# Designs tried in a protein design run: designed miniproteins, single chains, continued (5). Part 25

Each design is a single chain, and the fold is of that chain. pLDDT is the mean over its residues in the fold that is shown.

## One batch from the design tools (miniprotein)

Design m16895
Fold by ESMFold2-Fast:
Structure m16895 (fold): chain A 86 residues (1-86)
Amino acid sequence: DEDVEAVRDPLGRAFAHALATLLENSDPKLGKAARIAVDLLAEGKSREEAIKQAVEETGISEEDARKVLDFLVKVARAGKEVGDLV
């Protein structure tokens, strides 16, 4: 699973966590949901389990949790690609 590989990559995970922290400063619920979802994916949980847990913990919509997770995964992939340069 390329998404799990991206969030488990050291730079991919660092980029995802950095974005989650920035989101948490602007929208605490959205940032917390992002952090929960990324950590659960890195632990080997499915995307559906990660989304469900993020929704239950923060009260954001399932749609917003899905969008945030998709964006964090893209950021994690970008971080992994940057890692290939250093």
Scores: mean pLDDT 81

Design m16896
Fold by ESMFold2-Fast:
Structure m16896 (fold): chain A 100 residues (1-100)
Amino acid sequence: MKEKEEEIKRLKERIEASTDPFEKAVAYLRLGDTYEDMGKYEEAVKWYEKAIELLEEVDPDSFALGWAYLRLASAYEKLGQTEKAEEYVAKANEVFDKFA
């Protein structure tokens, strides 16, 4: 959809302009979400992976990282990559267990 293409452009511009790693990670997650909404699961995986890499460095024990793992797992399920999906669900559970 045209609206999704404009959102993608805006998010990419935000990523290029931002010096805050957390702000970049949030923009990467939104890019992944936007591509997933468009049914472009392979692209969604790429952006979720970038978000996870940043979150592991700046906020490794956060709910944001746990939710990023679940987003990536969901995208892998839609691609039929069941083993990878299960791996990232396990990683999300490890993060969430730290708050129990």
Scores: mean pLDDT 82

Design m16897
Fold by ESMFold2-Fast:
Structure m16897 (fold): chain A 93 residues (1-93)
Amino acid sequence: MEEARKKARELVEKARVAYSKGNYDEAIKLFEEAIKLDPNLAEAWLLLGEVYYKQGKYDEAIKYFEKARELAKDVDPALAARAETFINYIKEK
């Protein structure tokens, strides 16, 4: 299981690079692979939500942000707050 978590983090970094270059489809694929290896990795859920938000897929973005907030609520308050901020922006559109 340690190898799977390490691989998930490596996939998140590759996905972040793809996202920064505007390669949203590649970023989504890499984040989805990371989540399959470590479904508790709140950062992967948050960033996947951000990709869908950039694509204008707001319903999908909210699902991923809500999952990120749930996973982060007791362990990473800053990540939970970031997810909540995105949810609020989408709902106030």
Scores: mean pLDDT 85

Design m16898
Fold by ESMFold2-Fast:
Structure m16898 (fold): chain A 84 residues (1-84)
Amino acid sequence: MMERARKLREEALKLKAEGDTREAERLLARAEALARGASEEVAERLAELVAEAIEAARAGDEELAQELAREAEALAEEAGLTGE
């Protein structure tokens, strides 16, 4: 749903301006998944994985960050959301 994805992007930009980068990236990931036709459940799970990967990277756990990123890519591929 285009309107829902647009509203989520607008909310993400507000959060980014406020310094909440993690939540902003979560909402952006959710908006992109919804724009590509993902269900709300898949979009929410993708957003959660992205947020967790960012948090792991900030904590210095690069291995966990990469693992979470791969899980997000696998979920997106299974849902038919990859750009390739």
Scores: mean pLDDT 76

Design m16899
Fold by ESMFold2-Fast:
Structure m16899 (fold): chain A 86 residues (1-86)
Amino acid sequence: MKLYKPDEKLRKLLEKVGIKKDVVTEAEIFDAIMRLLIKEKLFDPENPNIADVSNTELGKLLGKDKIDLRDLSELWKAVEKHTKEV
């Protein structure tokens, strides 16, 4: 299983959902993002696969206004820029 060290921006977001580990898995990062989307109520009420992250710290990190949760590969490409494989 691959381990990743988050940069300072991603670490701050992980801490918002209680993850304080120095290294994390891809699955832990996706779980954290899902928890953050639920906590901040960012899901589109008409399309639950779409989250509006415009004007959020997560959106700023990813450089995106919307996330399609059915395309996790695109989400990972944006997140991976903020991690270093250990």
Scores: mean pLDDT 83

Design m16900
Fold by ESMFold2-Fast:
Structure m16900 (fold): chain A 67 residues (1-67)
Amino acid sequence: DAELQARVEESVRRTWENIATNAEKVLAATRAAADHFLREGRMDEADAEELVRTAERMVETARRRLA
């Protein structure tokens, strides 16, 4: 009932918090990797921007679920 629903909602919220934290870690790692490969000439600027943008969208999606 209402108490069970509240516990399920709390569990779902914690899951999204973990997803958001992991997405932010992936974004940080992606930015570092893109910068490194761009500096080495192993990746063009457009590819680097697309990778970072994809990681940013993952973070935005997770944050929206917590709002």
Scores: mean pLDDT 82

Design m16901
Fold by ESMFold2-Fast:
Structure m16901 (fold): chain A 73 residues (1-73)
Amino acid sequence: MEKLRKARDDVIKVLEESGVTDEQLALLEITLAIGLKYNDLEGAFDLVIRQAKILGLPEETIKKIEEIRKKYL
């Protein structure tokens, strides 16, 4: 539980610092919550990265999420 929670918190912090809209943040938080509910941390990261790209988030933001993925996987 702690590892999943910490990974989620690290991703949310990056998103908050990236100036995403409240709606974009909510969608990405829901995406993470779904993956974490099924203990699929790798799938949760894959879905969040895919969703961030669809939403047009900056490449720097996506790279920071991938760095967090590397840290926890």
Scores: mean pLDDT 78

Design m16902
Fold by ESMFold2-Fast:
Parts: structure tokens; sequence; C-alpha cells
Structure m16902 (fold): chain A 61 residues (1-61)
């Protein structure tokens, strides 16, 4: 269902967020909070784009 697919997109976004935060902490700890803010913005934009693509795919079906 579309609802289940949306839940999967959210779950994927949350996993990617954790991964990017871990990478920032390990590789750029001096700019940690700025890195986290950027990751939050980037992942929010990616999440919205994936939702839009999912909606378009369902509209075409």
Amino acid sequence: SLAAAREQVLADALREHRKRVDEIEKNDPENFWEGVEKANRDIAAEYQARLAALEAQHAAS
C-alpha cells in the first residue's frame, strides 16, 4: 500500500540520518552541530523528494 511505502521511506530516512550523524561525529567533530544541522536539512529535502517520487509513481499506476 502507499501508506506502507511511505513508512518505509521514513524508516530509510531515519537510518540514513543516524549514519550521517555518526560519520560527522567520527570525521568532523569540531563542526559537529553545524554538520548535524546540514544533515537534517539535506535528509529532509531527500525525504520530501522520495515522497514526491512515490506519489508520482502511484499516480501513474
Scores: mean pLDDT 83

Design m16903
Fold by ESMFold2-Fast:
Structure m16903 (fold): chain A 63 residues (1-63)
Amino acid sequence: MDPLVLEAEALEALGRMAEHLGLYELALKLYREALELYERAGASQAEIDRVRELIKEVEEKLA
């Protein structure tokens, strides 16, 4: 198991929790960090696209 993927999954989970609490700026920061780690780990395009969609959804809530 890639430690970067594990950390990215943890950050994604924390981002989802922050989003549920209405902490959209924190969720955005966590999702962006998760995306960076997924990209560095060479994660699948499906995983990268999923996190990008989460970022887009949170950005739309902040606009």
Scores: mean pLDDT 85

Design m16904
Fold by ESMFold2-Fast:
Structure m16904 (fold): chain A 83 residues (1-83)
Amino acid sequence: KEEARKAAEYAEKAIKYLEQGNVEEAIIYAQKAALYALESGTEEGKKAAEYARKAVEYLKQGDVEKAKKYLEKAKEYAKKAVE
């Protein structure tokens, strides 16, 4: 339960850092979101982790638009994992 909440919070922080143009911090928080989403032990948490990892890949490629889309999906599924 707490792990899923932290995953959602870290995904939100990653999105905010991206909006500020801070790609380095966005990658760090996206990686934390993936870790905590997996630790939740839920199917929704597993999907959140997959989306967060996909966002990290796009950030490394410089595709900020796709990265943001996947971070928003990671946040959505992490929130579902709290239930």
Scores: mean pLDDT 86

Design m16905
Fold by ESMFold2-Fast:
Structure m16905 (fold): chain A 76 residues (1-76)
Amino acid sequence: GREKLNQLRLQIFRLEDEVLENLNSDPEKARKLLEELRKAVEEEVELVKKLEDKSTQEAAEKFKKALFETIDELLK
């Protein structure tokens, strides 16, 4: 439960950092990292919906939206 959620959040932060580093220099590498990040975020949101309140769910959805907006910017 919570331990897995915390591990996913740490992994997401690490992946996000790597994506941001590669967005300008290597968009193809960033796309692969974004796909891995998407999977981790989807798993996090699903756990948050089961374990956390509505405010925390909204925060998770906001993070997911920011990630997808980043993907959209990359694909322009």
Scores: mean pLDDT 78

Design m16906
Fold by ESMFold2-Fast:
Structure m16906 (fold): chain A 69 residues (1-69)
Amino acid sequence: AKESFEKGKEKLAAKDYEGAIRYFDEAIKEDPTNVEAWTNLSVAYLKLGDTEKAQQYLDKAVELSRKAL
């Protein structure tokens, strides 16, 4: 979980958005409560021009953030 998340962040910083999506997808499969992984997945999709998927993942991050409070 942590390793996939860290690799996702490295890919995002390198502007490898498809690579970032792959690693963040693995991170959320192992820990679906990782709000930061959902947020970064949204950013990666936004950078690829997929605004609909970006919004869906952002909505999920917001939902999880509200439930943690």
Scores: mean pLDDT 83

Design m16907
Fold by ESMFold2-Fast:
Structure m16907 (fold): chain A 117 residues (1-117)
Amino acid sequence: MVTLTESGGGTFAEGSSVTLTGKITGNVSGVALVAWWRQKPGEPLELVGSITSDGKTYYGEDVKGRATISYDAANGTATLNLSNLKKEDTATYYFVAFVTEPVPRLVFGEGVQLTVV
């Protein structure tokens, strides 16, 4: 079983940058992919960025060029750096792991709030 914890949220100025950190505790060898998803007020969940255990990255169109995701599989730590913050980046951000054992499933963190003013 894996447990996800998140940090780095809060209130930030427009034009600044933030680093969100996700930590995986438990069987990290079962983790195939980590991702950051977000839910803006009144909108559906959207993918911000993902990275596979072998380092392949994907970024959502709204954050492409502003977002960088990294994953340290040995330490079970993933970071999302989001630069040049816009008011539209205000959302609850969820750290997510895709684990393959004992059955393939997504594990979500509790969410961390980012507010851009």
Scores: mean pLDDT 83

Design m16909
Fold by ESMFold2-Fast:
Structure m16909 (fold): chain A 55 residues (1-55)
Amino acid sequence: GPELEKKIENIIKGAAELIKSLGEAVARQYVEKEMKELGIEEKAEEIFEKALELA
């Protein structure tokens, strides 16, 4: 629903900032943790790729 989409958008933006500040490894760990907490860990790689596109 809209709340989940907003949470995912915020994760993508947060990961993009982490890529620029602390590097890809830290950003990947952040995305994996956040997506696991949302119960959609299988989407972590897809979401990380979107963060790379924004960085």
Scores: mean pLDDT 85

Design m16910
Fold by ESMFold2-Fast:
Structure m16910 (fold): chain A 87 residues (1-87)
Amino acid sequence: SLKELVEEYKKKLEENPEDWKAWFNLGAAYAGLGKYEEAKEYLEKAIELNPEYWEAWRGLGLVYAAMGKFEEAEEYLKKAEELKKKA
């Protein structure tokens, strides 16, 4: 379940707070729960640690779209597509 994933990734981040994939997965799980403010914070942390991780930019764009912030969503989704083409 999403709640089990949240617990798993929180435990991983206690051991390794620089694990940008764990921050991304935590953000994605919170987005799945409809907790968009927390999802945004965790996805921003993933981007801070690895700004080339296009999936985190895409995740942030989708969260902004879910919140009705379509202008910001478009900017983040474009950034994700640009990074994906370079991967």
Scores: mean pLDDT 88

Design m16911
Fold by ESMFold2-Fast:
Formats: sequence, C-alpha cells, structure tokens
Structure m16911 (fold): chain A 69 residues (1-69)
Amino acid sequence: MEEEINEALGRMWGSIISRIEDEEEARKLLREMAPKLLELGEKALEAMFEAASRNPRLQPIIEEVRKEL
C-alpha cells in the first residue's frame, strides 16, 4: 500500500518533469526530487525516472542525476 502510493508519487513527479520545456529547470527539479523520492523507496525513484524519460530530451539529464545519487 505505502509502496504503491510512493510509486504513484514518483510517476506523478516524472510526468510533471517530462513536460518542462526548459532543460535547466528540468535538471534542477530532477536533482531536487530524486533524493526525496529515494527516501520513499527505490521503486518511487525509478517510477519518476521512467515517467520523465518519456521526454527523450531528458534521458541524458536522468542519466546524469542517477550518477549523482
């Protein structure tokens, strides 16, 4: 239940980030949210990255942020 809710939060944030046109703003928000979602669980973090990666322009930024964790 809690894991399911946390994963849904990850998907929500990833979807929001995927719609950001400014690359630097998307990077900033990914860096801010990644450690917060990781505290909720690995599945929450992965759900955010997966949803955000639907925007192919964000894939390099997601890879960069993964390396910073």
Scores: mean pLDDT 83

Design m16912
Fold by ESMFold2-Fast:
Structure m16912 (fold): chain A 68 residues (1-68)
Amino acid sequence: SALLERYRRQIAGAEAALEGDEVVRRAAIHELEELIKDMEELLTKTDDPELKELLRRAKEVLERGRAL
């Protein structure tokens, strides 16, 4: 799925951005929060196990970013 590949790339990019400066980290955290909202909204309409796994990973990356 092109959508799932986009989500994987966005999560990976955000995770890499957490190693950046404060401005880059804040932008990555905001992007992850919006991405999580989009994935949760989509999961109200679908039962996609790959999407559920990506949501779990996005939340994990967000939690790590917020702990910095």
Scores: mean pLDDT 86

Design m16913
Fold by ESMFold2-Fast:
Structure m16913 (fold): chain A 66 residues (1-66)
Amino acid sequence: MVYRVTLTGSPAEKEAVVAELRSLPHARVEQLTENVYRVTLTGPVEAEVGTVLRLIGEPHVEVELL
């Protein structure tokens, strides 16, 4: 699955979200702009999908399935 993640919060909030995404064992995280990331999930791990779904509910985080 491929997601576009847009971060509009404070620098500390953005860094925390990026660190969480980069900690996923089968996720490829590419920075497209200062605030936009492409996240590719390559593993069959429910926990990684669960993390992305949780981020959809976060303030200042927008997640789009590509």
Scores: mean pLDDT 75

Design m16914
Fold by ESMFold2-Fast:
Structure m16914 (fold): chain A 65 residues (1-65)
Amino acid sequence: GLSEQLRELSRQAAEGDLEAAERLLELLKQKLVELKTIDPVQAMVGEKEIAELEEEIAKLKEEAK
């Protein structure tokens, strides 16, 4: 399911896989849209996690140059 895919992508992103990190970001943004309707407090946590992942992706892109 989505949660399993998120865990696997998170693991791959932590290992420096830029494509996995970008896919994880896309899925987290999709999940955030749903969370804003269901649980606004959890959505705020998700927004912070997305911001942190975007910074990690930027770092990985610089390291790939």
Scores: mean pLDDT 78

Design m16916
Fold by ESMFold2-Fast:
Structure m16916 (fold): chain A 86 residues (1-86)
Amino acid sequence: SESEEGRKAGEAGAAAAGAGANAAKGFRAQAAAGAAATAAAMAAAAKKTKAEEAAEIAAKGAEEAAAFGGPDGAAGAKAAAEAAKK
């Protein structure tokens, strides 16, 4: 179902955020922030748009957050959230 795909994307984002938070202990606060922003964007996208499209937008945001980290990661997550919010 559409909600199920959105929930699946949200769960993946939450898992990434959890891993990032653990890594932040010591010296990776920015990685945790990026992961958390991605999870929030995925959740927002899943709720605001068609679940299938939300999953694609969230996946793209997560990929950019992981690839660039820090500010670029946050920008990617923000773009996904804004696309969902319109």
Scores: mean pLDDT 52

Design m16917
Fold by ESMFold2-Fast:
Structure m16917 (fold): chain A 86 residues (1-86)
Amino acid sequence: MTVVLIAEGLTEEQKQRLLDLAEALRAGGAKVTVKVEGDRVTITVEDADVGQVLALVGLATELALQGGTMESKVEGDTITLTVKVP
């Protein structure tokens, strides 16, 4: 399955955490694409295993708990997580 994490309104520290997670997933053999646009980071993981899905969901949840909002959408075999930090 494919997992897309879109995070917006990020501080520099939050962006670094997302980039660190993306590099860890890539080092583990995942097909990871990262796009950085100002305070927005998009991480796409193709052929994600359960552990990789849980890692992305965990970070998305942590960002939402910092006063943000989180939405999830399932389309075919793709899960999209959108997080907006205040």
Scores: mean pLDDT 83

Design m16918
Fold by ESMFold2-Fast:
Structure m16918 (fold): chain A 95 residues (1-95)
Amino acid sequence: KKVEEGKKYLTEGVIAFLRGDYEKAIELFEKAIELAKDDPVLTARAYHVLGLAYEKLGEKEKAIESYQKALDLLSPFPEYDELIKHLKERIEKLK
C-alpha cells in the first residue's frame, strides 16, 4: 500500500538524517510525501523532518516552507498542539 511505502521512506529518511546524509534524507522524505499524499498526518510528519534536513544544510527558506506545510496539515488535529507550537517557534527562529 502507498501509505505503508510512505512510512518506509519516512523511516529510511530519518535513518539517513541521523547518519548526517541530509541530501539523501531530503530525497527519501520527498518520496514519503508523494506516497503519503492522501494521509495529512503522515505527510505533515514528512514535511517536519524535511524542514529539519533543510535547516542542517542551511536552506532556511526551504526549511520555513516545509515547516509551514506541516503546520497547515496538522492544524485540524488538536492531538498535535505541541508539534504545532514547536513548528511555529522554529519558523520564527529562522526569520
Scores: mean pLDDT 85

Design m16919
Fold by ESMFold2-Fast:
Structure m16919 (fold): chain A 88 residues (1-88)
Amino acid sequence: GAAEAAMEAGAEGARRALEGGKGATGAAGAALAVMGGGVGAALYARRGDAEKAREAALAGGEAGAAAAEGEGAEAALEGGRRAAEAAE
């Protein structure tokens, strides 16, 4: 379902943010933010609120990008976008 797909996309984005991060704190922060966005997207998708699900996923990606720079930031933004697509 859309909620499960959004959570899986968030988890994959979090994993990629961890791989791209150079500092442990930044990488962990990015992963948590992307995962949080995916969970939020899944919760909204379960309620049928696709717009808020997309907003939650993208906000998680943006927060992740702020926590990690460079490759980790790009991975976090991509994770948020993929979770937003899954939440359709």
Scores: mean pLDDT 73

Design m16920
Fold by ESMFold2-Fast:
Structure m16920 (fold): chain A 67 residues (1-67)
Amino acid sequence: MKLLEKARELFEKAVEAVREGRFEEGRRLLKEAVETFDQIENPSSEEVAEMVGYVLRYIGTELDVEL
């Protein structure tokens, strides 16, 4: 699961960057994480749910800082 591990790391870095106010870096890392996940040919439902969870956590974190 090399691609999944890389995507997880990138998602975690993206959320961390946004929590620290590094919005540009967070958005770049999120984009790279999604692009990395898209390279997985047949992700399981669990893997898709995990990815969606990360994206929602990122969006919620950025909106919380903005609001």
Scores: mean pLDDT 78

Design m16921
Fold by ESMFold2-Fast:
Structure m16921 (fold): chain A 82 residues (1-82)
Amino acid sequence: AEEEKEKEIKEFNIEINKELQKDDMDLEKILELWLKGIEKLSELDPEEAKDAIEVLLERLKGLSEPVYQEALKRLEALLEKL
């Protein structure tokens, strides 16, 4: 149901905010939570998911770390699927 998917998206946002508040941020975990949230959003609202992917793609393009480059490729693949 859409209500359950909306709840999951909110829970991902809460978890992301919790991880961002930690002194020892796990960036890989934060990115994975963000990617999972976008995947759920693509099932509920593909147009909003596409916008979220584009925003995250622009943010990640400025970063040269390998983990961000892997996330960039995953987001590009998801965008092509939409």
Scores: mean pLDDT 72

Design m16922
Fold by ESMFold2-Fast:
Structure m16922 (fold): chain A 55 residues (1-55)
Amino acid sequence: SPLEERLRELDRRSRELVRQIEAAVAAGDTARVDALLAELQRVQDEIRRLEDERR
């Protein structure tokens, strides 16, 4: 379904953002860490909304 497809896309994006955050932390790039954490929060918020809709 389009809903399950979107959830899989968001899960992949979430995993990629975690990897990018780890790399930015290792590089000491605090501005990039902050931006990526904000993006991860938005992705997690969308996942929660979509999971609530499929119940």
Scores: mean pLDDT 87

Design m16923
Fold by ESMFold2-Fast:
Structure m16923 (fold): chain A 71 residues (1-71)
Amino acid sequence: MKIIDASKLSKEDIELEIEASLHAMKGSIALLMGDKEEAAKHYREAAEYLEKAKATPKETAEIYRKKAEEL
């Protein structure tokens, strides 16, 4: 398992992680509301932000891409 130490993240990487977390949360809320299209959109955006963050494992972004594709 891969662990990210937040104290070693750059400000830019932290901002990308926050944006990814916000989109992941919005995706989960949309899914709970039954809006699969909105959920897929937000999960794709979360994956894109995670892919830009240097400290984030690629596997984490892949999980959100798969969530979007399964919706």
Scores: mean pLDDT 75

Design m16924
Fold by ESMFold2-Fast:
Formats: sequence, C-alpha cells, structure tokens
Structure m16924 (fold): chain A 65 residues (1-65)
Amino acid sequence: PSETLKKALTPLIEKAMEKTDDPEEITEEVLKYLKEVKLLSDEKIEELRPYILELATELVKERKE
C-alpha cells in the first residue's frame, strides 16, 4: 500500500519541487492540488499529509546529495 501510494504521489511531488525545495511547502502544494481536483475526500487527503511530507523530505535530500 505505501509503495503504491509512493508511486502515485512521486510525480506530484516532483512537479511541486520545480517551485520549491522545502518539503513542507511541497506537501502543501500537493495537498492543495489533490483538494482542487477532488480525486479524494478532504479527510482522505489530510490522511496522506504525513506520507507526502516523508516522501518530499526523502526526494529533496536525494537532490541535495
């Protein structure tokens, strides 16, 4: 489940990384996008916050190295 979620969220995070390298800002951008397109309920999108933040942090660190 986490790997499937990671695969789905990675392109959205990479798109947000074009604007900012701050994992918290990336997370807010991705959540904002998901809420705008209404692919999931707001509650489900908020449940994704910690997963998106963790993944954004990982990807940003990979770019710094």
Scores: mean pLDDT 77

Design m16925
Fold by ESMFold2-Fast:
Structure m16925 (fold): chain A 87 residues (1-87)
Amino acid sequence: SEVEEARRLLEEADRLAKEAAEAAHQGDYKKAAELLKKAAELARRAAELLERAAEEDPSLRPLAEAAKRAAEIAEKQAEKLEELAKK
């Protein structure tokens, strides 16, 4: 199911975001940025699946929006970490 696939993608994105936080804590901003870029990609895929599912079940629209927002946050955090890695 699209919803089940989206849930798995979001769980993997969350795991990658936690690994990114650990890498950043250790000063590895390049690795942290790469992990967050992967997390953003997975969250974007989850949002796309949830948006398609929401066409038949509108109750899923808030979940699709949340996944989309999670991807945007991860993308912005990755950009900040890439800037730190250049210093």
Scores: mean pLDDT 88

Design m16926
Fold by ESMFold2-Fast:
Structure m16926 (fold): chain A 65 residues (1-65)
Amino acid sequence: MMEELERKIRELEEFARELGLEVVRVEGDTVYISSTLKDVRRASAAMIRAMAKGYELGLSVVAAP
């Protein structure tokens, strides 16, 4: 279970990074993600994609300031 959780978190982290997002904190199965994008529209789209990916992996995704 722990090793599987770590792999899922890593997959989400890599996915978020490719979208211009940063994982700032992890609390169990909850991943806190911040946007480094200047374009609010692109930032919102990227966050929605990251949340969808998290859902597929069984993780909770929270937008961080």
Scores: mean pLDDT 78

Design m16927
Fold by ESMFold2-Fast:
Structure m16927 (fold): chain A 58 residues (1-58)
Amino acid sequence: GRVDAEAVAAGRVDEAGASIAAATGLSPEQARAVAASLAAAAPEDARAAARALGEAEA
């Protein structure tokens, strides 16, 4: 699946977490924790990390 890089960069943790769970197969709780961690980063770094997570599952 694809990670929603804009949701991650915008700090929309619930949307970002759902996207990460779908892309990576992590549990909803683990995916939400990853999304929250990425939301603490600069937006450009968060987008880059989200794209890398999506590519790792491709």
Scores: mean pLDDT 74

Design m16928
Fold by ESMFold2-Fast:
Structure m16928 (fold): chain A 59 residues (1-59)
Amino acid sequence: GMSLIEEANELGRQARELVEQGKYEEAAELLRKAAEILGQVDPLLAEIARHEAEKVLAM
């Protein structure tokens, strides 16, 4: 089974692929989910993921 950190990292990887495809709304949704998961283990990593989601939505 995946740890929460591994699950969040997988979502981040998928989000980067979506950004490369121009699918910004879908990428931001995955980054937001990663931030929610990371918020349970590392609030700083959660804030970074949330910031990345906001940047992607502004593209």
Scores: mean pLDDT 83

Design m16929
Fold by ESMFold2-Fast:
Structure m16929 (fold): chain A 58 residues (1-58)
Amino acid sequence: DEAARRAALEAHSRELAREIAEKLRKIGIDFLEEQVKKKNKPVVKEQLEIELRAEKEE
């Protein structure tokens, strides 16, 4: 099913974005912000923005 494959791809993209955010968090907020600006894939960018906001709130 096209919809199921699309949902799986989006879920994978979100997981990848979280993994990237975890690694960038170790380096610093500035690097996470730069990655958000450079990402053109909406799902990945959205997840990275969520991770960045969570980090700033702590």
Scores: mean pLDDT 69

Design m16930
Fold by ESMFold2-Fast:
Structure m16930 (fold): chain A 83 residues (1-83)
Amino acid sequence: MIPSKEEFKKLYEELEKDPEWKARMEQRNAEIKRIFEETDKKVEELKKKGASPEEIQRVLAEGIARILDIIGDEMEELFEKMK
């Protein structure tokens, strides 16, 4: 079962009291930011080189996939905390 937004909000409020969870969240947010910056830089370099729209879309899709993997890991940890 996918938790409701209210259940997630309650879980986040409870986990906010956990310094280890806060540190993990901060680390994941920093990694996501780095992926955004890396992907944006690659897209701009490709545009400058006159790359095809398909190549640009591929780089964007790869960046999004990496971010989704991180979010997926975070969600899995949250689901385990709900057990």
Scores: mean pLDDT 77

Design m16931
Fold by ESMFold2-Fast:
Structure m16931 (fold): chain A 69 residues (1-69)
Amino acid sequence: ELEKLKLDLIYKVAEAFKKGTINEAVRLAEELIEKYPELGEDVRKALDDIINNPTEAYKKIEEERKKRE
């Protein structure tokens, strides 16, 4: 459902940031916001959280995903 989709999109942004560059993560987030505008604010906020404190954000995202697998 939407919550699971939201976590999946946030995870993809986090992975792009972790494995690539800030620009790649921003580009992906913009694409996801255009594709899923109803989740756009959640994706934007997650991107900000990842940029400001990636370690903590990654840990939180991983924990949430494990609960909703």
Scores: mean pLDDT 77

